Designed miniproteins, single chains, continued (4). Designs and how they scored, part 65

Each design is a single chain, and the fold is of that chain. pLDDT is the mean over its residues in the fold that is shown.

## One batch from the design tools (miniprotein)

Design m14380
Fold by ESMFold2-Fast:
Structure m14380 (fold): chain A 61 residues (1-61)
Amino acid sequence: SKESYEKFLKTYREIQKLVEEGKYDEAIELAKKFLEESTDPNIRKSAELVLKRIEELKKKA
């Protein structure tokens, strides 16, 4: 739904800010929490990709 997508975008922007600040663990926890709360399959898939990318960035940091 539009509401689910807007919530995803808001959470994604917060995750981006945390990553830019080097707060990878907080970004990972936020992404995991969002994934657990998400019921839309397309939003869940997007959230899983975001989580995987943050974990990859943390390993390189």
Scores: mean pLDDT 82

Design m14381
Fold by ESMFold2-Fast:
Structure m14381 (fold): chain A 59 residues (1-59)
Amino acid sequence: SDMQRQIQDQIDQKSTDAAKQALDEFLRRDPRRTPENVERRNQLATQAGKKAMEEAEKE
């Protein structure tokens, strides 16, 4: 197995977990299903995922 692939899988998992947590927290605070809320929810999830990836890349 490629060690670099294992590291990337861990980074991807942390990114996914962070995005999921951000989505869950947003839904808890504002469950409205407006187009604006859907877009904001997706944006926050994307930002959380990117932040988690950047932190995981720190070696």
Scores: mean pLDDT 75

Design m14382
Fold by ESMFold2-Fast:
Structure m14382 (fold): chain A 73 residues (1-73)
Amino acid sequence: MKPKIVTPVEAALALRDGYVLLDERTVDSEEEAQKAIEEFAEKGADLVAIYREGDKYRVLAFKRDPSAPPRRL
């Protein structure tokens, strides 16, 4: 499945919506950031956010996992 690329703010909101942090990585280039996205997609990531931190890129991957399922009869 192809993960949705989201902003860091959207990723923070998704974490509250039952998404969990699957993995994160800091890389030195856009090519390495793209590789991280591909690796996270293979791990089942639903969302990916990319930060630029000075000379580096921080890549965050999230997977949907409901934290508190409701009770049912």
Scores: mean pLDDT 72

Design m14383
Fold by ESMFold2-Fast:
Order: sequence, then structure tokens, then C-alpha cells
Structure m14383 (fold): chain A 72 residues (1-72)
Amino acid sequence: GIKEIVIESDGKVTVYYDDGSTEVVLPGDITIEGYSSFRDLKVGEIVTVTINGKTYKAKVVSSGPTIKLKII
């Protein structure tokens, strides 16, 4: 499954999987429930992320300029 999602300052989204593989996703193909901008995310929040039609719970572990979400 997904281990981690990294959103860079340029909007580049990289998904890290438990098997060590990675996938680059377009910013428009990822949504976070209740947020219109990734810049509004705060460290310590638990958020609902939808990517490639699947929904995950994730914890914000880093914010600005690079945002890091860990799947829980």
C-alpha cells in the first residue's frame, strides 16, 4: 500500500509505496478533504486524502515548502 506522499513547492506529488516503488501524480489527481490548497495543511493534522480513486487517512508530518504526509 501507500506509505508516504510528498508534495513539493512546485506542486509535484510523489507517492512512496511500502515495496520501495514510487509514483509521480499530477496535482489535480490528488485531493485532500476540506482543503482547497495544500498550503493550508498544518503539522499534526490527520487528513483524508483521495488519490487515484482511493481514500487514505494520513498525518501531516511536514509543511512548507515541502509537505509530507504519512499514511496511518
Scores: mean pLDDT 81

Design m14384
Fold by ESMFold2-Fast:
Structure m14384 (fold): chain A 96 residues (1-96)
Amino acid sequence: LADEAVEYLRLGLILYSQKKYEEAIEYFEKAIELAEKAGDKVTLGYAYLQLGNVYYELGKYEKAIEYYKKAIEYAKENEKIVKEAEENLKKVEEEK
């Protein structure tokens, strides 16, 4: 489950880099589901961070804010994820 969550996260990142945002969302949502079942809070937090990034690119700022907050909540102990999510949250709040 944890290895599967990481693989879906990786595939979602590839799709995101190709600007295939709807497909990236599907893969990040699957990564979230699998990471939650595995208790992998780091992968869960990172998947929420990336889902926030996709919604930001789609101009769906309210959803981006929601997912950045979830990334911070679930990845509390991971300074890198928290910092990136907080910086991106600040950026999206400046856009709205």
Scores: mean pLDDT 84

Design m14385
Fold by ESMFold2-Fast:
Formats: C-alpha cells, sequence, structure tokens
Structure m14385 (fold): chain A 83 residues (1-83)
C-alpha cells in the first residue's frame, strides 16, 4: 500500500472503533477516535497520535477493550499494508 492508502485504511479502522463505542454509549471515546480518524485521513499522524493518547488516558477499560478488538480484527490488513 502507498502511504495514502495506509492512512485511509487506518482512518477506516478508527471510524469503525468510534462507531462501536458510540453504540456502547461512550460518546466521548467515540468523538476522540473519530477526530483521530480525520487527522489520520489528512496525513496528520502527530494529531492522530495525540488524540489516541488522550483516548487511552480518558477511556474506560471497557471502551479501550472494544477499540482494541476492532483494531485487532483489522490487524491482518494493516500488516499486509506494511509489508
Amino acid sequence: LSPEEEAALAAEVLREAAEALRAAGDERGAELLREAAEAAAAGDFAAAEALLERFAAEASPEARRLAAEVVASRAPALQAAAA
């Protein structure tokens, strides 16, 4: 994958995690991941990383687990992109 394709895939995964959190009732966690997805899609990985660190600090253990499960389910696609 090109850097642009990798950024698009990362943004897609983060949007899926945000929707899972919204469905679970974590509006704050969902907003942080949605903003991180928008930053990643724009190529601003520093902003995306800062938003993910904020999510890790503010999110409940349950929200972090749900987000991690979404990312893990897409990890094979992300690893293939990096090879």
Scores: mean pLDDT 77

Design m14386
Fold by ESMFold2-Fast:
Structure m14386 (fold): chain A 64 residues (1-64)
Amino acid sequence: SAARRAEAAAYLAALSEERRRLLREIAEELRKVGDLTQEYLERLKKAKTEEEKEKIREEAKKRG
């Protein structure tokens, strides 16, 4: 029936919304990791001495 189909469509829409929320949360976490990596890469490019570069690499390892 039309009512049953409408009910099924609403249920699928709700599931889709919940899945989209989870995907957004995952994307946000991945973005944070990307931002941290970009920060360390920029610091490495600005570093002039090998000692400074080693210190930056150690900091990156400690933060993940």
Scores: mean pLDDT 73

Design m14387
Fold by ESMFold2-Fast:
Structure m14387 (fold): chain A 66 residues (1-66)
Amino acid sequence: MKKVLLVVSDNEELAKKIAEELKEKYGFDDYIVLPNLSDEEALEKARELSEKTGAEVRVFNVNIFE
């Protein structure tokens, strides 16, 4: 089963750094960086990707922890 990390942040460079670290640590197959989205929009996007690809999609919102 493919695992994809969806990282939400207005800071693209920080988001990529965090995505790479989490990918290595938790064994995600891929990551996607999106501009700042609401939690509702991020969850909707994750659901869409999961339905289209059959992958397990996990959302991490960097802005909540900044």
Scores: mean pLDDT 75

Design m14388
Fold by ESMFold2-Fast:
Structure m14388 (fold): chain A 59 residues (1-59)
Amino acid sequence: KVDRKKLLELIAKILDKIGERLELELKLERGEITEEEYAKKLKELEEEIKKLKEELDKL
């Protein structure tokens, strides 16, 4: 039986990373970040989200 607390914590972390991705897109649209910095940070966030989803799949 899956630990509900751990499940909710993983979902919350995934949502937090998605929120960071949206903030990154908003910063790009506002010209607060360069396209190069955006691409670098986006790649890092996508890899973190992928790892969290893999942990969720193991539950």
Scores: mean pLDDT 82

Design m14389
Fold by ESMFold2-Fast:
Structure m14389 (fold): chain A 63 residues (1-63)
Amino acid sequence: SGAEKNAEAAKKAAEEGDAAGAAVGAQYSRLHGGDPEKGREGVAAGQAGDAKAAAEGAILSAK
């Protein structure tokens, strides 16, 4: 799904230390049918500079 593809992109961004990229992946996971609450949590974490938490939110949004 689009949510799963964006969650995978968020995970890769977080592995590279890219909190902003992970936040974008969380936002698109939410917009493409993922859990909106978990997606918003991922965006907030990425905006705070926590790339790992942003990717986790994206992954949980896509499940």
Scores: mean pLDDT 84

Design m14390
Fold by ESMFold2-Fast:
Structure m14390 (fold): chain A 68 residues (1-68)
Amino acid sequence: SLLSPTARAILQAIESGKIQYGEIVSQRELAEMLGVSQPAVSAALRELEALGYVERVPGKGYRVVAPP
């Protein structure tokens, strides 16, 4: 499936080193960083989780993991 623009923006931030591998990112922090809505970030994080770029951390957000 084609990635959403928000998912692409998050992926680009990871690939450019703006967000580091192993870092835990919150929906709010990503929304502020990217200048997008929190629902858009939530949908994008679910897309990236399905592809193995991030994993859910209960109570904290999502951890950035190595790309598939």
Scores: mean pLDDT 82

Design m14391
Fold by ESMFold2-Fast:
Structure m14391 (fold): chain A 69 residues (1-69)
Amino acid sequence: MAKEIIEEARKALEAGDYDRALSLLQKAIDTGDPKYAKEVASLALELRRAGVPGADELIQKANELLKKA
């Protein structure tokens, strides 16, 4: 479930495993469920603060999903 993916992404981010966190958040967005879009955007912003190259694109995708909610 998308909620489980978000929880795993948080754990990966806290552990400094940014690659895993980015991949999990991309999976959550790919579900197309706007319920989790705000949480994905929040976690993607943390990745951006850590300097992860894919974070800006993930933030944009999450914002687009939020507009459809």
Scores: mean pLDDT 79

Design m14392
Fold by ESMFold2-Fast:
Structure m14392 (fold): chain A 74 residues (1-74)
Amino acid sequence: SPEQRAAELRLLGHAIYLLMQGKPKEEIKRTVEELAEKYGVPQEVRDEILEIIDTKSREEAVKILRDRYFELAA
């Protein structure tokens, strides 16, 4: 749905921005959880984003989340 897409785009945008700013991963993960609740992002999507942040290098996480953002925005 347009609302679900908009919510995920906002969440992805914030995660990408914080990763690029060099924020600690634990701070980014906390912010992602807070924003996912606020925007109504499904738990499955939230968990996927959190796993990427947690398990990938910063550079890999930015690439994966950016690719997801552009695919979703198209």
Scores: mean pLDDT 88

Design m14393
Fold by ESMFold2-Fast:
Structure m14393 (fold): chain A 79 residues (1-79)
Amino acid sequence: AEEYYKKGLELLKEGKYEEAVEYFKQAIKEDPDYAKAWYNLGIALEKLGKRKEAIDYFQKALELDPTFLEAAEALNKLL
């Protein structure tokens, strides 16, 4: 899970948002409780203009980690 997550972060930094989404999905497939992967999947989808999907994934990150400040802030900006 962590290896896919790290590759997703690299792609996100390069602006390769569609590829980043695929790597974060692989991280989640291996570890569905990986709150950071759900959060960054939301970030990548927000960058792609997929607002509703981004909201769902930020909510999932907060469900897994209620103390995840960045996910709460991202969700508040989109609601």
Scores: mean pLDDT 85

Design m14394
Fold by ESMFold2-Fast:
Structure m14394 (fold): chain A 57 residues (1-57)
Amino acid sequence: SLQEKRDKYLQEVADAIAAGDFERAREIVDEALKQGVLTESEAKLLRRIIDEAEARA
């Protein structure tokens, strides 16, 4: 389902951030947006979260 795909992508983003792999986190967001799993607003919010996490690293 769309919800299952969404949950999987969000978990993969969280895992990438936890690993310090911010490039991979951004790639996952871009793929989820491309597949219509995330909205533009959700993708923008996640990119901000990734940027802030990278700045703290």
Scores: mean pLDDT 87

Design m14395
Fold by ESMFold2-Fast:
Structure m14395 (fold): chain A 63 residues (1-63)
Amino acid sequence: SEKEEFEKKLKEFEEAKTLKEKADYAIELLTSENEEEREKALEFLEKNAKDPGILELIEKFKK
């Protein structure tokens, strides 16, 4: 299901080892077709992302 795929992507972000992989997963999460999923992705990434590059990416999607 779409919900299961979204939750899988959240887990892939948490398990990502490189900044590039984290950025790629963050972009996929933030560009989800579902508005509620994009909102949940923003909240999740703000709580879990600590890399400055990922935080800058999140800021771009808030505007």
Scores: mean pLDDT 76

Design m14396
Fold by ESMFold2-Fast:
Structure m14396 (fold): chain A 88 residues (1-88)
Amino acid sequence: MEFYKKKADELVKKAEEAESQGNYREAARHYVKAGTLYYLAGDYEKAAEMFRRAAEHFEKAYKETGDIYYKGSAEAYRVMAEQYEKKA
């Protein structure tokens, strides 16, 4: 459990760095991986927060690229965040 949380914390830092550089696609990908690891650690609140941040960054990637894949990803991760918030 501690291993997953530590790895997730490292991925959050990478996501924040990508976000500060305007790299929304990479930020979203790191937040997805962090959310998955928090979920495996049983931290549903942090998992929900990470998936919500991933959704926000996929939406920004969609606005910049017009790629419908990013729009679909944003919607999917918003749903996951809401489901995990109900379990927290």
Scores: mean pLDDT 84

Design m14397
Fold by ESMFold2-Fast:
Structure m14397 (fold): chain A 65 residues (1-65)
Amino acid sequence: MKKVLDKRTTSAAEAIQEVARVGGASPGEAMEALGQAAKTGVGVTRGKPPARVEQTETSITVTQL
């Protein structure tokens, strides 16, 4: 599964919820993955299955691995 979120129209809570849903993760783990993606461009959840989180200036992409 792959989801693309617009950073300008998506709230922080909505982004956290979508990462948690796709990556089988807690809200705290979803926030950690989003924070890593903001710093390095890429974050990964530790869920089963995990999700890859990619951030650009305009989008957040969440891909189930």
Scores: mean pLDDT 79

Design m14398
Fold by ESMFold2-Fast:
Structure m14398 (fold): chain A 76 residues (1-76)
Amino acid sequence: SKEKEELLKELEELEKRGVEVIENNTSLSKEEKEQAVEQLKGLAEKIRELIEAGKLEEAKKHLEKLKEAIKELENS
């Protein structure tokens, strides 16, 4: 479906942006960056599974939470 394709693309772009934000953060140690990337990848995998299962509304809620987390990290 178009919505499924759009959500997968949004997730891919958000995961890429999240890694960039983590790597460029000056307040996090190397170890904290590694942990944050691992957490981001785990969350992205969970959201991808929801999209693939057709649980699009649940996937959207998790995407919004991930967007907020990335914004908070950008501003920290």
Scores: mean pLDDT 85

Design m14399
Fold by ESMFold2-Fast:
Structure m14399 (fold): chain A 77 residues (1-77)
Amino acid sequence: PLSPEEAALLEEARAVALEAQALDLPEAVRDEIGALVQRALDAIEAAAASTDPAEREALLAEAREAIARARALIAAA
């Protein structure tokens, strides 16, 4: 099971993906957002599988950064 923080980040990543799909964005921007969402999902999955608190924190920080960058791309489009 995911921690509350991991579950919240997963929900946020999914929300960003849905928002991007609803917008008529250029293909290059859609591809970049898709890569950032995938990076966030991979980091959340790795964090959930990790037993090292320092590794989990670093992976969750990576997920947060990827989500923030994807949101910035949506806002700039």
Scores: mean pLDDT 85

Design m14400
Fold by ESMFold2-Fast:
Structure m14400 (fold): chain A 56 residues (1-56)
Amino acid sequence: MEKLKEQLLKMAKSLKEQGVSDEEIRERLLTALRLRFPEEEAQKIVDEILAELEKE
């Protein structure tokens, strides 16, 4: 899990640096996570990643 969260956080940071909105980043992360995780867990992971982006 930690390695996956690090990779997703790196992707989210890259997208934000490119000017992608937080809403679009959320959609992209959810789409990727839904392929592997239940909706509930996917939402939780996305919320954690977006919270880290906002703290920085």
Scores: mean pLDDT 78

Design m14401
Fold by ESMFold2-Fast:
Structure m14401 (fold): chain A 77 residues (1-77)
Amino acid sequence: MSTATASIRVPGVSEEDLEEAARRIEEMARSSGVDVEARVEGEEITVTVTLDVSAEEAQRAARLAAELAAQLAKALA
C-alpha cells in the first residue's frame, strides 16, 4: 500500500462549495474502491489517496483527485 497527499488552492469559491466538492470526491472514490480522504482549510482542498500501487502512481492519483476536486468546486460555485 502507498499513501500520497496533494493540496490545491481554489480562490473565489465558498467554503461550503469546497466542502461539497470534497464530499463528492470521497463518494466517487468509494464507488470505485479507492480510499480517499479530502479536507478543506480556507481556500485549499487537501486530498489523501491510499492504493495498492507504487508510491509514484499513488502520488499521480492524489494530484489528479485534487485537480478534479478543484474543478468540481468551481462548477458548484
Scores: mean pLDDT 81

Design m14402
Fold by ESMFold2-Fast:
Structure m14402 (fold): chain A 67 residues (1-67)
Amino acid sequence: MEELVKKGEELLEKGDYKGAGDYFEKAAELAKTDGEKAQLLGRAYYAYLQAGDKDKAKEVADKINDL
């Protein structure tokens, strides 16, 4: 999980917002608590918004609401 978060952060610094969102979403799948999942999905949400990917942002928001 930690390595996926680091990759997401690296991609944010490089301006690959969609890639960052994808990695934060993968990290959320490995998280063991709803709090950790919500935090990582929240990071994915903002990354997808920055990428202009409204469909992915909505999908992630729906996942957060289901926690």
Scores: mean pLDDT 82

Design m14403
Fold by ESMFold2-Fast:
Structure m14403 (fold): chain A 75 residues (1-75)
Amino acid sequence: GLLEQELLKLPDVLKVGDTGDGVLALSRLLVEKGYLPESAVSPHFDLEVQQALIALGYGNEQGVEKAAVLSLLAA
């Protein structure tokens, strides 16, 4: 789907400060699944998005792998 196509544009490892349509799609996915508030929807990969993914077991402070993000589509 369109969401999957946008997420495929993400770098192999996401780091705080990364930006783009893939990050925007990721933040929307996390809101849809109840892991972030609607106010967190942003094209910026910030500390709030990173902490949500770490809490779910999908990364650490050094980064979040794209493969882990893509697995969220199945959850």
Scores: mean pLDDT 81

Design m14404
Fold by ESMFold2-Fast:
Structure m14404 (fold): chain A 76 residues (1-76)
Amino acid sequence: VDEGIEALKAGKYEEAVELFKEALKRDPDNAEALAALTIALEQAGKGQEGTKVREKLIEKFPNYREILQAVAKRMS
């Protein structure tokens, strides 16, 4: 996850997408990785895929807004 966040900060959105997909392959219930992947996909211009991931985040985690804000804060 940390490598993916660094890629996001560097504007390497496609690399960040791949890193977060790898994190989710290891832990499919990682809420931070789902939130970060949503942001990375939207920044990479993959809005339809990003919408799908965001819907999964919302369905699985009632606190999704807090998770998204926490990830966005780490990107700043």
Scores: mean pLDDT 78

Design m14405
Fold by ESMFold2-Fast:
Structure m14405 (fold): chain A 77 residues (1-77)
Amino acid sequence: EIEKEVLKQIIESLYKAGYITPEEYEEFKRLLEEDLDKARQKVIDKLSEILGISPEEAQEILDRAVKRMKEIKEKKK
């Protein structure tokens, strides 16, 4: 649930910044519902391309974002 929410926020940010097309945005939303693993991989690949970092570094950024979101939700009663 938290990972899906983080991925959705990243995808929306990329769309608003013009890094993905409306068609790509709809495909990412579809993948979030149908294939979370594929959605995660495509987000990692896109972040790697946009930021000029390795897929491994992009994965670390995503993992840290998920962990942070989890902590925030647990502390907000």
Scores: mean pLDDT 79

Design m14406
Fold by ESMFold2-Fast:
Structure m14406 (fold): chain A 67 residues (1-67)
Amino acid sequence: MKELADIVKRELGLPYSAAEAVARALAALGITKPEDVERLAREAAASLPADASPAERAATLMALARA
């Protein structure tokens, strides 16, 4: 869990508590590989403006994960 949360925090700039919640939600969807989480987080970051809120960043990543 910590490894996935660290990736989300690093790639999306989320507070650790938000990154941990997102990592847990991804794991519930079966997304448990660090490389998959990193790719999704990078895609979310690339699709958002630099000033996007933490909630918008988290929501975008979760939308990509469900696709």
Scores: mean pLDDT 80

Design m14407
Fold by ESMFold2-Fast:
Structure m14407 (fold): chain A 66 residues (1-66)
Amino acid sequence: TFSSVAELLAAAPAFDAADLEAAISGSRPVPEEVERFLKALAVFASEEGLDVRAVLEEAVRLARAA
């Protein structure tokens, strides 16, 4: 269970960057874990008063760096 944007972003390298991008754009079906991760990330970003789009872009960047 994730409790913050920072905790979720630390987990981003475990995901395929292409799956994260596809889920964000809606271009193709992705694994359920990817959908759940991005939905959680968007909810926590909104709750913390952060720019949701910037946070989702940072998750993709971290996944690519892995």
Scores: mean pLDDT 81

Design m14408
Fold by ESMFold2-Fast:
Structure m14408 (fold): chain A 68 residues (1-68)
Amino acid sequence: HMSVEERLEALRKEFEALRAQTTDPQVRALLDSMIAAIDWALEHGSDEEKEELLRQAETALALVRQMA
């Protein structure tokens, strides 16, 4: 099973792929904010912050997939 860090890295790649496909500026802004948050958490975040971000990122991915 993947670690929290490995799952965040996988989500980051998914968000980058979605960003490349989107023309909606609001969706792009959400994806950019999620990528930045994941980058920050992987470098500086606590285990708790990484787990909370993982939950938020999974929710954001589900929302973007409904919109795109």
Scores: mean pLDDT 83

Design m14409
Fold by ESMFold2-Fast:
Structure m14409 (fold): chain A 72 residues (1-72)
Amino acid sequence: SEVASRETAALLMAIGALIDAELGAPAEVVEAEIRAAEELVREAEKLGADKEMIERARELIEEARRILEERK
């Protein structure tokens, strides 16, 4: 379904952002991935995505941001 597809995309992008943040990818790359993940989360939520999946994606995004903040 479209909802499941957006949920999967949001979660995978959020995971990618976290992995790249942990591996020391450039801040601009991780920031772009975070923005893409946030947009996918917003689209998934608008389509009625599962609250638990949305929350997991947001937690991953926040963790990626935290890693970037710690680099400063």
Scores: mean pLDDT 86

Design m14410
Fold by ESMFold2-Fast:
Structure m14410 (fold): chain A 85 residues (1-85)
Amino acid sequence: MEKQLKLLEELEEKLEELLKKNNDKITRDEFEDLLAEEIEKHKLSQEEADELTLIYYEIIEEFNNPEVFNKEQLEKMLEEMKKKI
C-alpha cells in the first residue's frame, strides 16, 4: 500500500512534466512504460506490482481502452487508482 501510493504520486509528477512537453497528450505505451519504470524503481513485490497492474487495467477498460490519454483522463485515472489501493 505505502509503496504503491508513493509510486502513483511520483508517476503523477512525471506525467505532468510529459504533458507540458507533449501538448497535453501521452500514449498508452508511454504511460505503461513509465508505470513499469516506477514499479522497478520503488522495488514493489510481485504481488504489489500485480495488484497495481490489475487496478490499472480495470480502469482503462472503463475508459474503453484508449490508445492516447489527455490530461483530464490521466488525472481521473490516477485518482481512481489511488482510491483502489
Scores: mean pLDDT 82

Design m14411
Fold by ESMFold2-Fast:
Structure m14411 (fold): chain A 87 residues (1-87)
Amino acid sequence: KSVKEILLEVLKEELTKFGKELGWSEETIENVLEYLDLVADPSATVDERDEAGAKIKAALDAVPEEELQKLLERIKKKVKEAMAKAS
C-alpha cells in the first residue's frame, strides 16, 4: 500500500471511532469521511472541498481541544504502527 493509502485508511478508521465515541450522527461521520476522500482526490474541485468542509465545520468546532489532541495522538500512533507493518 502507498503512504497515502495507509494515511487515509488510518484517518477514516480513527475518525469513525472518534465520532462514535462523541455521539456524532451517522450522517456527520459520513460527511467527515467524504471530506477526507475529496481532500485526497486530485480531480476534486476547490468548491467541492469547501462545501464538504462546511458540512463538518460545526461538528468539529463543537469538539473540545483536549479531545482533538487525544485524537491526533491516536492517529500518530496508528500511522506509525501501519507504516512499520508495511515496511
Scores: mean pLDDT 79

Design m14413
Fold by ESMFold2-Fast:
Structure m14413 (fold): chain A 76 residues (1-76)
Amino acid sequence: MLSETEKRVLLALLGLPEGASLSARELAERVGISQATASRALRRLEARGLVERDRRTRTYRVAPLEKQRAALEAER
């Protein structure tokens, strides 16, 4: 399903305190990957409904459980 990079990025976001979000740059620094790699992984996770991007702050967070469940149910 997810690539190893996408899994690492998602796990890093899941490990954040409630309400916290990270930019692609901050996430890249924490995971130990390039910003370009983090940005690509985040866009793929967003397309899958697993993360959400705040356009104003340019930060990413784990999607609400309801949206995650809908995304997983749509996978056939």
Scores: mean pLDDT 75

Design m14414
Fold by ESMFold2-Fast:
Structure m14414 (fold): chain A 62 residues (1-62)
Amino acid sequence: MSREEAEKALENARKALELAEKTGDKVIARVALHELQKLLPQLPEDLKPEAEELIKRAEELV
């Protein structure tokens, strides 16, 4: 995965989590969590901490 693709995927996940937080929609949060877990092993090492923070945030919403 390219760095640009990884950054775009993380930004999309962040936006989904912001929507889930605003709406209280646990389904959106669960979908975002699943996508982040699939993305994590494909990420550059320097972006993994950001993905791990988003995963923790998603876990708090579900």
Scores: mean pLDDT 82

Design m14415
Fold by ESMFold2-Fast:
Structure m14415 (fold): chain A 108 residues (1-108)
Amino acid sequence: MEVEVDTSEEGAKKLLEAMKEGKTVVIYVTDEVTEEETVAVMKAILEGEPGKIVLKNVTKEAARYAGMIYGAGLLAGNEVELEAKDEEAKKELEKEKKLAEEAVKAEA
């Protein structure tokens, strides 16, 4: 039971509805993601029930925002998987993942 969403306002709304139903949510995080969209997705994750989140198609430019979403997912008790679009994005995403994990540890 997977629901695929983007980082738009409609995507964030679908994310919250899917997470309240305990479904696995796939979020496509691309170069077009904004800070405002990232905050909306993070709020939806924090309001929803813990489950599984997969961040897909993450570009190098979007890695910071993907890291923020990853951190919010962990803080809310979710299992979060990160999938980079290419090797350059993977390197940047691993860096952002570590920063998010350290921030979550500081809160705990």
Scores: mean pLDDT 82

Design m14416
Fold by ESMFold2-Fast:
Structure m14416 (fold): chain A 75 residues (1-75)
Amino acid sequence: MSEEILKKAEEVGEEAKKLLLEEGEKGIEKAEELAEKAIKEVAEEALKAGDAATGAKARLIIQKKLEEAKKEVKE
C-alpha cells in the first residue's frame, strides 16, 4: 500500500512536470491544480491506511517535482 501511494506520487509529479515543460508558464496553473488534487488524494489515502508518514513523503515528492519544473520554465 505505502509503495503504491509513493509510486502514484512519482507518476503524478512527472505528469505535472511534463505538462509544465510542454506548456511553459501557461501550464503553471494546470500543473499546480493537478498537483494539489493529487496531494489531497494521496494524503487522504495514506491517512485511511494509518500511514501519515507515507502521505507526507508523497506530498514532498509531488511538490519537489513541481518546483523543479517551475524553476526550469522560469529560467
Scores: mean pLDDT 78

Design m14417
Fold by ESMFold2-Fast:
Structure m14417 (fold): chain A 61 residues (1-61)
Amino acid sequence: MDEADEAARRVGEMVAAGVSDEELQKFIEELRKKSPEAAKAAERALTVIRNGRAHVAEQRA
């Protein structure tokens, strides 16, 4: 299994579980120390999720 795909899925699960932005940033920082490629994938996944959730939140505001 691709490490980048796994990291992206973990970020999605953490966001769904209500993990704070600070904890998400810490998770990505730890990934960056071990696998820069996985950290990059996690950051992209988080950005996509945030853009999607921001759009939904604007409609529900």
Scores: mean pLDDT 73

